Designed miniproteins, single chains, continued (3). Designs and how they scored, part 15

Each design is a single chain, and the fold is of that chain. pLDDT is the mean over its residues in the fold that is shown.

## One batch from the design tools (miniprotein)

Design m8476
Fold by ESMFold2-Fast:
Structure m8476 (fold): chain A 65 residues (1-65)
Amino acid sequence: SAKEELLRLIGEILRIIGEIFDLEQELEKAKEAGDEERAKELEKKIKELEKRREELLEKMRSIEI
């Protein structure tokens, strides 16, 4: 059902938000350490997860319509 799909998507979005939070903490540490290479790697991973989060949010919006 649409409600079950929405709850599944919410669960996936919450997990991604948690992963982004952890990566943002590591990014701050990398920047403080002057590790530019690691900072770039972490920024790329964060952007990929943010894109996936937006895709899941759009799927939720489509189901609610």
Scores: mean pLDDT 85

Design m8477
Fold by ESMFold2-Fast:
Structure m8477 (fold): chain A 109 residues (1-109)
Amino acid sequence: MSPEELGELLLEAARMGLVEEVRELLAAGADVNAQDENGNTPLHLAARYGHVEIVRLLLEAGADVNAQDKNGNTPLMLALSDLFGGSEEEREEIIKILEEAGAKIFPLK
């Protein structure tokens, strides 16, 4: 499987909450910082959709906690936004995990 195909599959698995697929793709050498057309990394998608275990797996694999999408959003900013698709408990846990990993909120001008 090509590095590009592995990255695309990792983005989809992170978005869908497929924990075992994420583990297998990372073990196969998928780029943990792969980006989609909007500049979303797997960490952006896992954080946005409330997938706590995938957030942990991606950070352990060396994901850039402060990666920015094309709109300048970090994974932490997506977890804090109205775009968040998980439960409040998942949101609180993801915010804690990201902050402990060194996540920053960029100040609004």
Scores: mean pLDDT 84

Design m8478
Fold by ESMFold2-Fast:
Structure m8478 (fold): chain A 126 residues (1-126)
Amino acid sequence: FEAARAGDVETVREELKKPGFDVNARDEDGRTPLHAAAASKNTENRVEVVRLLIEAGADVNARDKRTGRTPLHEAVAGTEDEKVREEVIRLLLEAGADPNAKDKHGKTLLERTDPLGLVARKLLVK
């Protein structure tokens, strides 16, 4: 999880090669490595870490137990770099992420009126 959160591409690659590494392992909040990678703030390797986890079979629609958020929800909130954020969102959508997934408040990203909803509408609506 820490390597994915930190954008440590090489450590993520090595972890994925180890027998018994569960790419969909959950922490105490029910978050997966893909949640951690998508939520990472301004890591130079964020896109590559997300791509590696998706290629390894990460569940792009996994919901955490605390907030009901998916990795796509985390990606919208995750980075100040708009280009990195857009690319992470594109990777998740290409891998089958559901843009209509609801959080614990019953809201999709597009239904939100807060700043997350504004960012989601800008990036997801064409």
Scores: mean pLDDT 71

Design m8479
Fold by ESMFold2-Fast:
Structure m8479 (fold): chain A 73 residues (1-73)
Amino acid sequence: IAEFKEAFSEYDKDGNGTISAAELRHVMTNIVGQKLSDEEVDRMIREFDKDGNGTIDFPEFLTMMAFKMKNSP
């Protein structure tokens, strides 16, 4: 959890508690070791971003990371 918070804070340049699709892709690559395409990242954001603003807040980010780690093959 602390690692995810540190990573999130590094990519949250605006300090508003959200990250963009491009930033999410970097987090997935650096923390999870998965390289995602832009289309895959956009799909993930659409699944978790109920507001349709194209960004992920911290609670949604944690849910996404937990889901990816738990359902890893």
Scores: mean pLDDT 66

Design m8480
Fold by ESMFold2-Fast:
Structure m8480 (fold): chain A 65 residues (1-65)
Amino acid sequence: TIRDANGRTLLHLAAEAGNLEAVKTLLSVPGVDVNARDDNGRTALDVAREKGHEEIAEVLEEAAK
């Protein structure tokens, strides 16, 4: 999994930005690690919840099964 300088994946960045389309697209990529943690121990779901992106959080909850 490709990560930035803070250990964040593209999925973390899409969740932070509130970009639902990007989140759905990334979840369709084979081998995406939905449960990947950044350098602060946060998943993309944690980031979406912290930012109040409820629809993104719901999509990530389903994908983390």
Scores: mean pLDDT 79

Design m8481
Fold by ESMFold2-Fast:
Structure m8481 (fold): chain A 66 residues (1-66)
Amino acid sequence: MEIEELFKKFDKDGDGVLDYEEFKEALLSLGIDPREIPALFEEADKDRDGVIDFEEFKELLEKLKK
């Protein structure tokens, strides 16, 4: 699944950001271990707003696909 399509699928509110629950569902759909998700959320949330925008989400997924 393309990163843009994945982001839009889990952006249920259409506000252009993922909250923690939406982010968790997106990563679980990629087969990421649930135990790693809290740390990955903190890594992606560079502005510490508690939400992940598309650029932060894309950077995180590109880093994970090393």
Scores: mean pLDDT 77

Design m8482
Fold by ESMFold2-Fast:
Structure m8482 (fold): chain A 65 residues (1-65)
Amino acid sequence: GMAELRAAFDFFDLDGDGTISRAELLRLTTYSEAQVDALIARADKDGDGKIDFDEFVAYVEEELA
């Protein structure tokens, strides 16, 4: 549920600023730079290169629900 999504988001949000950056994804995943860039491009609705909690929830609900 929402609690699991929040826990996953907080795991990636290493500095606690409320966003997941490209650098955080590269540090915490085995994804290539191209895979991280593709994930951000799909999730990032504002085009700022970061994923906030609302974008993360929307991405997970659209792709996995």
Scores: mean pLDDT 72

Design m8483
Fold by ESMFold2-Fast:
Structure m8483 (fold): chain A 60 residues (1-60)
Amino acid sequence: MGLLVEAIEDYEAKTPEELSLKKGDLLEILEVVDEDYVLVKNLKTGEEGLVPKRYLRLVD
């Protein structure tokens, strides 16, 4: 199982590779791409995409 994270605020995707987030969305980290971005799956919608790490927190 990948790491579970929560969106701490809304984010609007700026490229086709990015995923839009709503505050409170639960996501699974699939891959750490670089220092700033992770590939995630939204557990509610099943959508996958890149998001900035700064918009995410680890779920306890």
Scores: mean pLDDT 82

Design m8484
Fold by ESMFold2-Fast:
Structure m8484 (fold): chain A 88 residues (1-88)
Amino acid sequence: FDLAARGDLEGVRAAIAAGADVNAADELGNTPLHLAARAGHLEVVRLLLEAGADVNARTKAGFTPLDLAREAGHEEVVALLLAAGAEE
């Protein structure tokens, strides 16, 4: 999860190749997709979606990756999430 939050594209790719669960949630319910979307790491978001990340996953507070990207003002990430099927 730290890899996705930091925008470590190759670290995320290596973790996926090693069998990491792209939908695993931290103690707050954040998936890697939530963390990458909030931080605006566009290419990490793209890689996670291609690997089967749940675009509509919700944190314990009820936030989706789309909610976090919008709140942070990451318009390119917002557009990518909507194109990938994110619900409004």
Scores: mean pLDDT 84

Design m8485
Fold by ESMFold2-Fast:
Structure m8485 (fold): chain A 82 residues (1-82)
Amino acid sequence: MAEIDFLEEQVRMLKEMFEKAIKEKNYELVKTIVETARDIRDYLRRLLAEHPDLTPEQRAKLERIINEVDELIKKGEEYLKK
């Protein structure tokens, strides 16, 4: 599905922006990235629930992206606690 590839690219871009925000100590950008990541996570969970006809490869890809987004959220939240 083209939507899965698009979401994977969006998450990759968020990770790149997150690394830049941490390097620049841009707390406001980190906060925005975490909020965006939460929205993407909710959307991905919905895709998994609504598409039982996904191939095993597509399902594994979505689950991997969700895990990457969860890790990004955790790292961002820990950074913002400091």
Scores: mean pLDDT 81

Design m8486
Fold by ESMFold2-Fast:
Structure m8486 (fold): chain A 70 residues (1-70)
Amino acid sequence: LPQEVLEEAEKLLEEGKKKGDLESKLATAEAMGMVLKALGAINPEKREELNQLGDQVKKEAEEEYKKEKE
């Protein structure tokens, strides 16, 4: 996986976390999770790392959304 692509993905995750409301954060996390898993499927060396990152971002966003929705 090109380092430039990985850095851009991390930057997008950070922006989604810092900017927008909880709905925007959740949507960004879900979209990024799908992109990271797709990249992992074609890049075995980074597959586990990308899948874990995507799952973590999605889980954290869902937990924050659930707390706020209460």
Scores: mean pLDDT 66

Design m8487
Fold by ESMFold2-Fast:
Structure m8487 (fold): chain A 63 residues (1-63)
Amino acid sequence: ETDKDVFKHFDKDGNGTVSTKELGTVMRSLGENPTQEELDRMDKDGNGTVDYPTFVAIMRDKM
């Protein structure tokens, strides 16, 4: 699957963002255990969501 297809699976509202909680779940499914600090660093806007480009960068880094 493409990163876009994976992102779309977790983007239940179809608005182009994934919550930091959902991101934490994805990372744990990959065998990672992200800290709250790591999740906070990925939330550039401080609103509890991560956009598609940031999500792709994280997935690439954690694989």
Scores: mean pLDDT 69

Design m8488
Fold by ESMFold2-Fast:
Structure m8488 (fold): chain A 65 residues (1-65)
Amino acid sequence: PSDEEIRALFARYDKDGDGVITRAELLEVASAQGLSEAFVDQLMAVLDRDGDGKIDLDEFRAGVR
């Protein structure tokens, strides 16, 4: 995906505009798509590089590239 696509996708998940995606937000999207909590946990383990339970744009960009 392009940088514009990554930014657009991030903005879609970051509904409150605080510049981070939480595990709860990922879980809501995953549940809507029929994905398991285990998938969200694995995704958090890959994307949440600093272990704060939040995914910023740089972490998200690195994980989806």
Scores: mean pLDDT 70

Design m8489
Fold by ESMFold2-Fast:
Structure m8489 (fold): chain A 77 residues (1-77)
Amino acid sequence: STAIYLGYFYRFDTNGDGTLSAEELRQMLIEAGYPDLSDEEVEELIKKFDKDGDGTLDLDEFLELMASLETPKGQRV
């Protein structure tokens, strides 16, 4: 749900700049139960959802990424 992801986003945004780096995103995804994702897969996800290609995700991009991993019923695909 959005509320849980907001909590993760702010917890792992160690710089407080409102974006998640690849390293912060990777740690968050492992914590959220996606340990099967490799560094390359995390980079591919960032490229897919990163609107400006800077290698970081803002809150909106992060929520879109999480929604893509979690189906409408919270099932993994």
Scores: mean pLDDT 72

Design m8490
Fold by ESMFold2-Fast:
Structure m8490 (fold): chain A 94 residues (1-94)
Amino acid sequence: SMEEIERLREIIVGVFAWMLRTTPEEELVAEAKAFLDAVLKLMEERKVPKEIQIETLEEIKRKAEELARQHPERRAALEEVVRMIEERIKEIEE
Protein backbone atom coordinates (compact mmCIF):
# COMPACT_ATOMS: atom_id res chain seq x y z
CA SER A 1 0.00 0.00 0.00
CA MET A 2 1.01 3.66 -0.33
CA GLU A 3 0.95 3.97 3.46
CA GLU A 4 3.41 1.06 3.79
CA ILE A 5 5.69 2.62 1.14
CA GLU A 6 5.63 6.00 2.95
CA ARG A 7 6.42 4.26 6.28
CA LEU A 8 9.33 2.39 4.65
CA ARG A 9 10.65 5.69 3.25
CA GLU A 10 10.48 7.32 6.72
CA ILE A 11 12.43 4.43 8.25
CA ILE A 12 15.07 4.47 5.49
CA VAL A 13 15.63 8.25 5.78
CA GLY A 14 15.74 8.12 9.59
CA VAL A 15 18.19 5.18 9.75
CA PHE A 16 20.46 6.73 7.11
CA ALA A 17 20.49 10.13 8.88
CA TRP A 18 21.35 8.35 12.17
CA MET A 19 24.15 6.41 10.42
CA LEU A 20 25.61 9.57 8.86
CA ARG A 21 25.75 11.21 12.33
CA THR A 22 27.07 8.24 14.34
CA THR A 23 29.33 6.11 12.10
CA PRO A 24 33.07 6.80 12.60
CA GLU A 25 34.42 9.00 9.77
CA GLU A 26 36.88 6.27 8.66
CA GLU A 27 34.00 3.77 8.17
CA LEU A 28 31.34 6.20 6.92
CA VAL A 29 31.80 5.87 3.13
CA ALA A 30 31.92 2.05 3.22
CA GLU A 31 28.89 1.81 5.57
CA ALA A 32 26.90 4.33 3.49
CA LYS A 33 27.68 2.40 0.28
CA ALA A 34 26.50 -0.88 1.86
CA PHE A 35 23.35 0.84 3.18
CA LEU A 36 22.53 2.41 -0.22
CA ASP A 37 22.99 -0.94 -1.98
CA ALA A 38 20.75 -2.72 0.58
CA VAL A 39 18.08 0.01 0.47
CA LEU A 40 17.89 0.10 -3.33
CA LYS A 41 17.57 -3.71 -3.43
CA LEU A 42 14.84 -3.59 -0.76
CA MET A 43 12.91 -0.86 -2.63
CA GLU A 44 13.10 -2.87 -5.89
CA GLU A 45 11.95 -6.09 -4.13
CA ARG A 46 9.05 -4.18 -2.52
CA LYS A 47 8.15 -2.68 -5.94
CA VAL A 48 8.50 0.89 -4.69
CA PRO A 49 7.69 3.30 -7.58
CA LYS A 50 10.74 4.80 -9.32
CA GLU A 51 9.68 8.38 -8.45
CA ILE A 52 9.53 7.50 -4.71
CA GLN A 53 12.96 5.81 -4.90
CA ILE A 54 14.37 9.06 -6.39
CA GLU A 55 12.56 11.23 -3.80
CA THR A 56 13.96 9.04 -0.99
CA LEU A 57 17.52 9.34 -2.34
CA GLU A 58 17.11 13.12 -2.82
CA GLU A 59 16.00 13.46 0.83
CA ILE A 60 18.96 11.36 2.05
CA LYS A 61 21.26 13.53 -0.11
CA ARG A 62 19.86 16.71 1.50
CA LYS A 63 20.49 15.23 4.98
CA ALA A 64 24.10 14.39 4.03
CA GLU A 65 24.67 17.92 2.64
CA GLU A 66 23.23 19.50 5.81
CA LEU A 67 25.46 17.33 8.03
CA ALA A 68 28.52 18.26 5.92
CA ARG A 69 27.76 21.94 6.63
CA GLN A 70 27.28 21.30 10.38
CA HIS A 71 30.31 18.97 10.81
CA PRO A 72 33.37 20.19 8.85
CA GLU A 73 35.44 17.30 10.29
CA ARG A 74 33.16 14.82 8.44
CA ARG A 75 32.82 16.90 5.26
CA ALA A 76 35.13 14.88 2.98
CA ALA A 77 33.39 11.57 3.81
CA LEU A 78 29.91 13.14 3.57
CA GLU A 79 30.71 14.76 0.20
CA GLU A 80 31.76 11.32 -1.08
CA VAL A 81 28.41 9.94 0.19
CA VAL A 82 26.60 12.75 -1.69
CA ARG A 83 28.47 11.80 -4.89
CA MET A 84 27.46 8.12 -4.46
CA ILE A 85 23.81 9.12 -3.98
CA GLU A 86 23.88 11.39 -7.08
CA GLU A 87 25.29 8.49 -9.15
CA ARG A 88 22.49 6.15 -7.95
CA ILE A 89 19.81 8.77 -8.75
CA LYS A 90 21.15 9.11 -12.31
CA GLU A 91 21.13 5.31 -12.75
CA ILE A 92 17.47 5.14 -11.64
CA GLU A 93 16.47 8.07 -13.94
CA GLU A 94 17.91 6.23 -16.97
Scores: mean pLDDT 86

Design m8491
Fold by ESMFold2-Fast:
Structure m8491 (fold): chain A 76 residues (1-76)
Amino acid sequence: SRLKEIFRAFSTFDKDGDGYISNAELGLVMRSLGQNPTDAELEDMIREVDIDGDGQVNYYEFVSMMTGENLVEEME
């Protein structure tokens, strides 16, 4: 259920449907899920998931960050 909520929130801000969101959209997604990270926390999270430094976060990296691991896709 939480993973589905994360996906729905992510998809709401993934306007081009490429499976990525901007760093600015990351903060909005997290707040829509009941999180309220500071700007510093958002930058730290982006650093953890955006290794390329392109300012984009993909769905699986985002799920890993939010739940500590993938609950559905990689429960094996």
Scores: mean pLDDT 68

Design m8492
Fold by ESMFold2-Fast:
Structure m8492 (fold): chain A 63 residues (1-63)
Amino acid sequence: AVGQRFRATHSFTGTESDDLSLSAGEIVTVLAVDPRQPGWYLARNLVTGETGYVPAAYLAPVA
C-alpha cells in the first residue's frame, strides 16, 4: 500500500510554516523522510488534509 499510517502519540505544535501540528490520537500518512533532518517525516493529516513535517518520535505505526 502507498503511505504507511501512523497515530500521533503526543501533541506537537509546529514552529515553522512547513511543520504539521498534531493533536494526540490523530492519524497521518507518511509521505517521505526528511532528507535534511534525521528523525523527521513529511506527513499528511487524514482528517484536515494538511501536509507538513513532524518528528518521527511522536508517531506510532497503526495496523
Scores: mean pLDDT 75

Design m8493
Fold by ESMFold2-Fast:
Order: C-alpha cells, then sequence, then structure tokens
Structure m8493 (fold): chain A 60 residues (1-60)
C-alpha cells in the first residue's frame, strides 16, 4: 500500500496545488513529485495536494 505520514508542524498552502496541514494530521503519500515534495491525501479531510517533505514524518 501507500506510505502513511504525519504532519510534524502546521503548513499553509502557498498555491492551489498545495495542501494545508495541521500538526498531527495523518496523510497517505500517493507519489513523490520531486526530492523536496510529495503528492499526499489527508485521511481526515479527503483532500489531495502537494506538501513539502520537511513537514512530514513517515510512520511505516
Amino acid sequence: GHMIARAVEDYEAKTEKELSLKKGEILEILEEVNENAVLAKSLETGKEGIVPKYVLEILE
């Protein structure tokens, strides 16, 4: 399955393609966009978007 991650800090989306996160939010990583960012889906809201890897902790 896909990797599960947790937001380690709040993040405010800077573009319509990015996802805003609250600290502690659980996400499914869908794909790697580049070395610094992933496409993720919030398991709490169901919303998808690009998030920086530095705000995520991998749980698997």
Scores: mean pLDDT 85

Design m8494
Fold by ESMFold2-Fast:
Structure m8494 (fold): chain A 67 residues (1-67)
Amino acid sequence: YEKAFKLFDKDGDGVITAEELKAFLSSLGFKLSDEQVQALIDRADKDGDGKIDFEEFKAYLDSLTKS
């Protein structure tokens, strides 16, 4: 996932926007609407800034693989 995150982090600042997250999920075969992507961000974004950093993204994925 680190390499995939890097491909979508165009600025190299360690954060992903809603648009970049949508592109990433689409590349994995998920056909999500903007509203569905926003719901995922709301669940993963603990800072409430509308951006997902690598640690938040990793924690979200780890939570999915735990159960």
Scores: mean pLDDT 65

Design m8495
Fold by ESMFold2-Fast:
Structure m8495 (fold): chain A 159 residues (1-159)
Amino acid sequence: MVNPAVAADLALLAEAIAAGRPLDDATAAALRGLLARLRRLARKYKDEFTAELVERFIRGLDAHAKLRPPVSVYAARLMHLLRILIAARSGNKEIYRKLMLSDLDDPAVRETDLRFFELLVDVAAGRRSVDEVARELAEHLGVPFSVALEVLTEFLESD
């Protein structure tokens, strides 16, 4: 069952993206909550590189909020870090390296990350199952379904 705080944070970010809103204190707090969760999972999986990237992003988030960029930029980066963690957990070094070297300012990378972010919002809203989104993400990444399901379930359901 999706954690209610995760569902609320994902819904707030989705509404801000749909409205074209810049990053504010509320959307920055929601992103910090979701990133702190992702950092705990990266440490649980002994992925110190993803944990360090997430920690740097959390520390930079207040400076980024002052610049008031679109919420979509940071939602995409959150999803990109989650995709990196799934690739790391799968042991697929080629996909992991490709994601780590991705230009996050590339529109094609951002569009892909936002599409998968919308699927997490659909799970949080009860419109899709975690299994359906885990399958689609596993197929897209070329990783085992069980790994994508494990990471997504733990990201969405853990305290």
Scores: mean pLDDT 89

Design m8496
Fold by ESMFold2-Fast:
Structure m8496 (fold): chain A 94 residues (1-94)
Amino acid sequence: SEELNKELLLAARSGDLERVKELLAQGADVNAADENGRTPLHLAAEAGHLEVVRLLIEEYKADLDAKDKNGRTPLDLAREMNREDVAALLEELS
């Protein structure tokens, strides 16, 4: 559902772990992309939401290599925003 996908992107960006879980359980696309090609994993990584990042990858197998419209991966955004804990997790899981 397009609506569920939009809500998932917002929840990932805000770090709302319980809302992310609920939306994914309802069938939201873990790899949904916004207008800039950013997935939930991109948005959570940029914002530094470690537990959301962990959930998306470990439980839902989110695409680690997805590139936004500027060619950036979630790891690139975590590094750019100095999200050291998220960057370390993404490097470990790559």
Scores: mean pLDDT 91

Design m8497
Fold by ESMFold2-Fast:
Structure m8497 (fold): chain A 72 residues (1-72)
Amino acid sequence: GEDVNAADPSDPSGRTPLHRAAMEGRLDEVRRLLAAGADPRARDSAGHTPLDLARAFGHEEIAAVLEEALRR
């Protein structure tokens, strides 16, 4: 199975799949990863959470989903 919390070994930033999905605007993938137990509090090597990346790239719906996940 996919390790939903494993950082991409090709990405020196230490981003998890959830970071990448949030950055790339993949809402269905964000929902799938959260349902599979992805950690929305994970930080990359720069200290960014998936929420920080969603906001930086203007993905407001993904940001809202991640904000809800962070409150639970």
Scores: mean pLDDT 78

Design m8498
Fold by ESMFold2-Fast:
Structure m8498 (fold): chain A 78 residues (1-78)
Amino acid sequence: AQDANGETELHRAARAGDIERIRALLAAGADVLAQNSRGETPALLALTNDTIAAEAPDLLAEIVARTRELAATRPFLY
């Protein structure tokens, strides 16, 4: 679900570097391109998170793959 700032659980998990929560949300089909009120996507937050990069680089690969798949059907990121 989204909060008042348009943030999904995936935004919060990505910002926190909560690897287990990110895996669960991606398995549930969470939208990696959903924008919050600041125009940030979970994909962007995860790609800039040092904990995810160090501990779960496979998650970054999956997020990139999902971003590419979604961008192919929608030529502009939103």
Scores: mean pLDDT 74

Design m8499
Fold by ESMFold2-Fast:
Structure m8499 (fold): chain A 72 residues (1-72)
Amino acid sequence: HMVTFRIHVPGVSALELAKALEPLLEKYPGARIVRYVNPDEVVIEVPADKADEFIAEIKRLFPDASITEVAP
């Protein structure tokens, strides 16, 4: 089971956000960017059992990140 999140960070473009998230995508097998919402949002899917941990890592990198669970 996968959970899908939309992520926005003030002042960060979708491409820069994707680039910053690459190390987390490598760390969490199955996590991936599923689409870009230009200019400044990315949509990711994460294994449900890792979702809370993954979101905590994003908040550590970007404390002001807006993270919303969305339909796939």
Scores: mean pLDDT 82

Design m8500
Fold by ESMFold2-Fast:
Structure m8500 (fold): chain A 75 residues (1-75)
Amino acid sequence: MLSDAEVRELFAAADKDGDGKLDLDELVEFVKMASGNRLSDEEARAAAEALLKLADKDGDGTVDWDELMAALHAE
């Protein structure tokens, strides 16, 4: 499992806009990197959509760091 520091580095790498939030496409890249690229594009998108649905309480289509960590720690 990834450490919080590793998750933070992957979050920063996926956050292309540098706004501290991941949209769906950035979240797909995040889950692909977090899985060591073992997921297909379809599997990564499905995982990103599920994570976004669980973490995005504001319904704006983005996940910030606090929402992502809360969703990951729920596991």
Scores: mean pLDDT 74

Design m8501
Fold by ESMFold2-Fast:
Structure m8501 (fold): chain A 143 residues (1-143)
Amino acid sequence: SDELNRQLSNAVLNGDPEEVRRLLEEGADVNYLDEEGLSPASKLLMDASSSISEEDVKGWTNLHVAAYLGLPEVVEVLLEYGADVNAKDSWGRTPLHLAAERLPFVSEEEADRVIDVLLKYGADPEAKDKDGLTPADLRKKAE
């Protein structure tokens, strides 16, 4: 259901884990991408920020978006419902890469909690993006 998938993306962006759970139970696709390889959540991020391009978010699942935004409770609900913890975007980045990059508006505590949840669900800490960088390499660059 395209409507359920759009509602799921809105719940992810709002940081609402209870609404995320309800929409997944109603049959929203936890791993949804459209024909362009975009989630509705990534499209909304592009609309909200002129600094985010389509090429930056191509292949971003709802799990990528939740990890990027530092939303540990949303990350956990998505993983409980079968989100691909090691999904790669168009740049070879996993949700763990995006969490480790530690955006300035995301607290260190929230970023670390996201990382802990992703690792608990089997995220590969040795996964390399297209530049050959692991999540740990991106975390060091943020320092």
Scores: mean pLDDT 86

Design m8502
Fold by ESMFold2-Fast:
Structure m8502 (fold): chain A 84 residues (1-84)
Amino acid sequence: SDGRTPLHEAAEAGRVAEVERLLAEGADVNAVDKEGRTPLHLALERTEDPDPAVVERAREIIRVLIRHGADPSVGVEEILEYKK
């Protein structure tokens, strides 16, 4: 296992309803995997996808994560640049 939580997997897969459910159940919005990546980091990576439907779901997930207290200072440096 690479330290990924169900929230990491839902964020990467673009499963907005699943992300909302997991956060409502008390999932750690700032959980880090073995690579120091948070669910927010995985959602940000999906905004670079060539499929516009994937990009739109990723943007919605980013919005949900931020509303639930996602801290862009947790994890890799690229998350901090998104905050600029």
Scores: mean pLDDT 77

Design m8503
Fold by ESMFold2-Fast:
Formats: structure tokens, C-alpha cells, sequence
Structure m8503 (fold): chain A 61 residues (1-61)
């Protein structure tokens, strides 16, 4: 849900300007759930925002 922190499962390189690049293990805060496959997040490492594929992240407790 919005406000939840997720962890990156692998490195990802943005394919469009709207997407966020990240590294395995990066913590990402969910800002908006666009659909089941793409979320708008903020990187807690870099402070940058963008869309990430949901199949590349997992929830933190």
C-alpha cells in the first residue's frame, strides 16, 4: 500500500524517463499504486522518484 517500504530484488535500469533505476537491496517507498505491475516510488537511497516494475521488489516488514 502507499507508504509501505519495499526492497529491490535485483538491479534495474530505467527504460523511459518516467521509470526509476535502482540497485539490488535499495529501499523504495511506495507513493502511488498505478496498477498491479507499476508503482510510483521514491528511492530512500537517492531521493529520486519514478515508476518501478512490481515484480522486481518485495515488501519489508
Amino acid sequence: MVGDIFRALEDYTAKTPEELSFKKGDKLEVLDVKDSKWWHVRSLVTGKEGLVPTDKVEPLE
Scores: mean pLDDT 79

Design m8504
Fold by ESMFold2-Fast:
Structure m8504 (fold): chain A 80 residues (1-80)
Amino acid sequence: DLEEELAKAREAYAAASPGMKRILGRKLIEAARAGDVEEVRLLLIAGADPRLRDAEGRTALDWARERGHEETAAILERFL
C-alpha cells in the first residue's frame, strides 16, 4: 500500500534527527545530479525532503534541471 508506506516514511522523517535529515537530503541531491531516477524515487519514498538546499543553495530539482535530467526533474516536481 503506497499510501501507508508514504505515511510511515513521513512519520519516520518527522522523528528523524537533524543529522539523518541532512544525510537523506544530501543523497537525494547526489542522485539528482547523477540523473539516477530509481534512487531519486526510493529516497523520496523514504521521506527525503526535496526542498532541502545544499551548501551552494541548490535543491535536488535545481541540480536535475542544470544537468538536463528531465525525467528526474519531473519526478521531483511532483513531490514539491
Scores: mean pLDDT 77

Design m8505
Fold by ESMFold2-Fast:
Structure m8505 (fold): chain A 119 residues (1-119)
Amino acid sequence: VGSVNGFLLMVVEGEDLSHITEEQILEGLERVEGESSPEGLKVVEQLLALGADVNAQLPSTGWTPLHMAAYIGDLAMVELLLSHGADPSAKDKEGRTPLDIARERGHEEIAALLEKAMA
């Protein structure tokens, strides 16, 4: 669940996400830095094609796949998710959008992309 791939796979499989904690998400994301491989992007595209909800939220945090991609700084993943109808205005349980997370993490190029998607 510390990755967009893992989260969307759990959504497709109908897993109960209510037991996934914020600490587990952050620990997973801290292990993943930079952009997804081309293989990773293809897996996400296939999961979305299989009916994974691109706007699915983790029950513990309210985080969507787009929040996770913004946190990691994965520009290619942000573009892929937005192309499949990801909501750039989605708010987590703290009222943060993916744009807020990108700014907090210093991912300037992702922040600019998300601002355009919200306009």
Scores: mean pLDDT 70

Design m8506
Fold by ESMFold2-Fast:
Structure m8506 (fold): chain A 109 residues (1-109)
Amino acid sequence: GITLTQSPSSVTVKEGEKVTFNITSSAPSVDSVYWYKQKPGQPKELLIYNNSKLAPGVDERFSASGSGNNYSLTIENVKLEDSATYYFAARALGQPVSYSSGTTLTVEK
């Protein structure tokens, strides 16, 4: 696997604010990258596939960008329901898919 450093590891924001999570990869991605949302006791939900495409049913407040070794996920106008852990997934040449350690987002009123 590759090392995927996600920052911040945790963040608390107020409802209506914008939040961005950043990824630095130890190696460039050779395939499309993915972003996932996971709430406690629930399976990981796909948010972004093919680098920047929204998965079906995902709110347009979510957007992703980046290439090579650096990627980001942005949530505009955050809602209380966005409180979750967010994960990034990528693959380097000759390696299996690796997941980031994630960012735990807490949204307050």
Scores: mean pLDDT 86

Design m8507
Fold by ESMFold2-Fast:
Structure m8507 (fold): chain A 76 residues (1-76)
Amino acid sequence: MADIERDAQIAMAQMLISVSKIALSRGKTPDYQQKLIELSKELIRAIEEGDEKKVEELKKQIQEVLEQAKKEEEEK
């Protein structure tokens, strides 16, 4: 349901922010890590505002950045 999904999305975004901040503090590939933090913060805002279209868009962008981050880590 939408309310349960929103709680899960907020929790996911908060976790992504924490993980990305740790990675940035280690000096790893700041470009995509910074994008993850920014997108996750925007996702929390969109959820709080009830903008479902923006939430879906941001979830997709976060997933794409995560896939790029995994590829960068594997190639290093």
Scores: mean pLDDT 70

Design m8508
Fold by ESMFold2-Fast:
Structure m8508 (fold): chain A 129 residues (1-129)
Amino acid sequence: DLGDQLLAAAEAGKVEEVKALIAQGADVNAADPRTGTTPLHLAAAAGHLEIVKVLIEAGADVNAADIMGITPLHLAARAGHLEIVKVLIEAGADVNAANIFGLTPLDLAKAAGHEEIVKLLVEAGADTK
């Protein structure tokens, strides 16, 4: 269906296919029924900045949590995608969202050694304790 195609296109970095699927009426918040993974999760994890922007503009839920409580911001912070972290924060991402292990985007950025992202998250109001 269009939702499955949008998930695949977002993961693969196919910007024009993502735009075409949205124009055809694909639900930008379509979640994988087993994992709760949305197109925004996949684009954020993979570093596809243009797709992240397209999905947000089309009404993607920036605070969508998968079955592990992981949000797009967790994935972007862990992967070191600084510009995607900025875009998600500007779009209203919860910088203090905790996954099922109690880990926040700040915890994942620190563990991965992404100093610029750590600084950005703290400046955006991340709890440092």
Scores: mean pLDDT 92

Design m8509
Fold by ESMFold2-Fast:
Structure m8509 (fold): chain A 103 residues (1-103)
Amino acid sequence: DLNLQLFQAVSDGDLKKVEELLKQGADVNAKFGPDGWTPLHLAAANGDVEMVELLLKYGADVNARDVNGETPLDLARKALKVNPEKAKEVIKVLEEYGAKPVS
């Protein structure tokens, strides 16, 4: 399953493998796990700026909602408590691509 391989590659931070899988037709907006996370949710939670940029370039939905109604921006904001430097960069990239604050 290309989508399962995509989530694993995003988890591993393997930019080259992610791009190869997306070129093979992996769904950039596929949902995985009990929380219904997209690849962009995972990259944002991990503070992986380069991965966030790559996924958005391939048409990731910047405002995708998980099963709890949380967006990638919401997860990046939570990551401020763990890796504030990387989380700030992720938030900036998400906002540049049109991420909307959840009210």
Scores: mean pLDDT 85

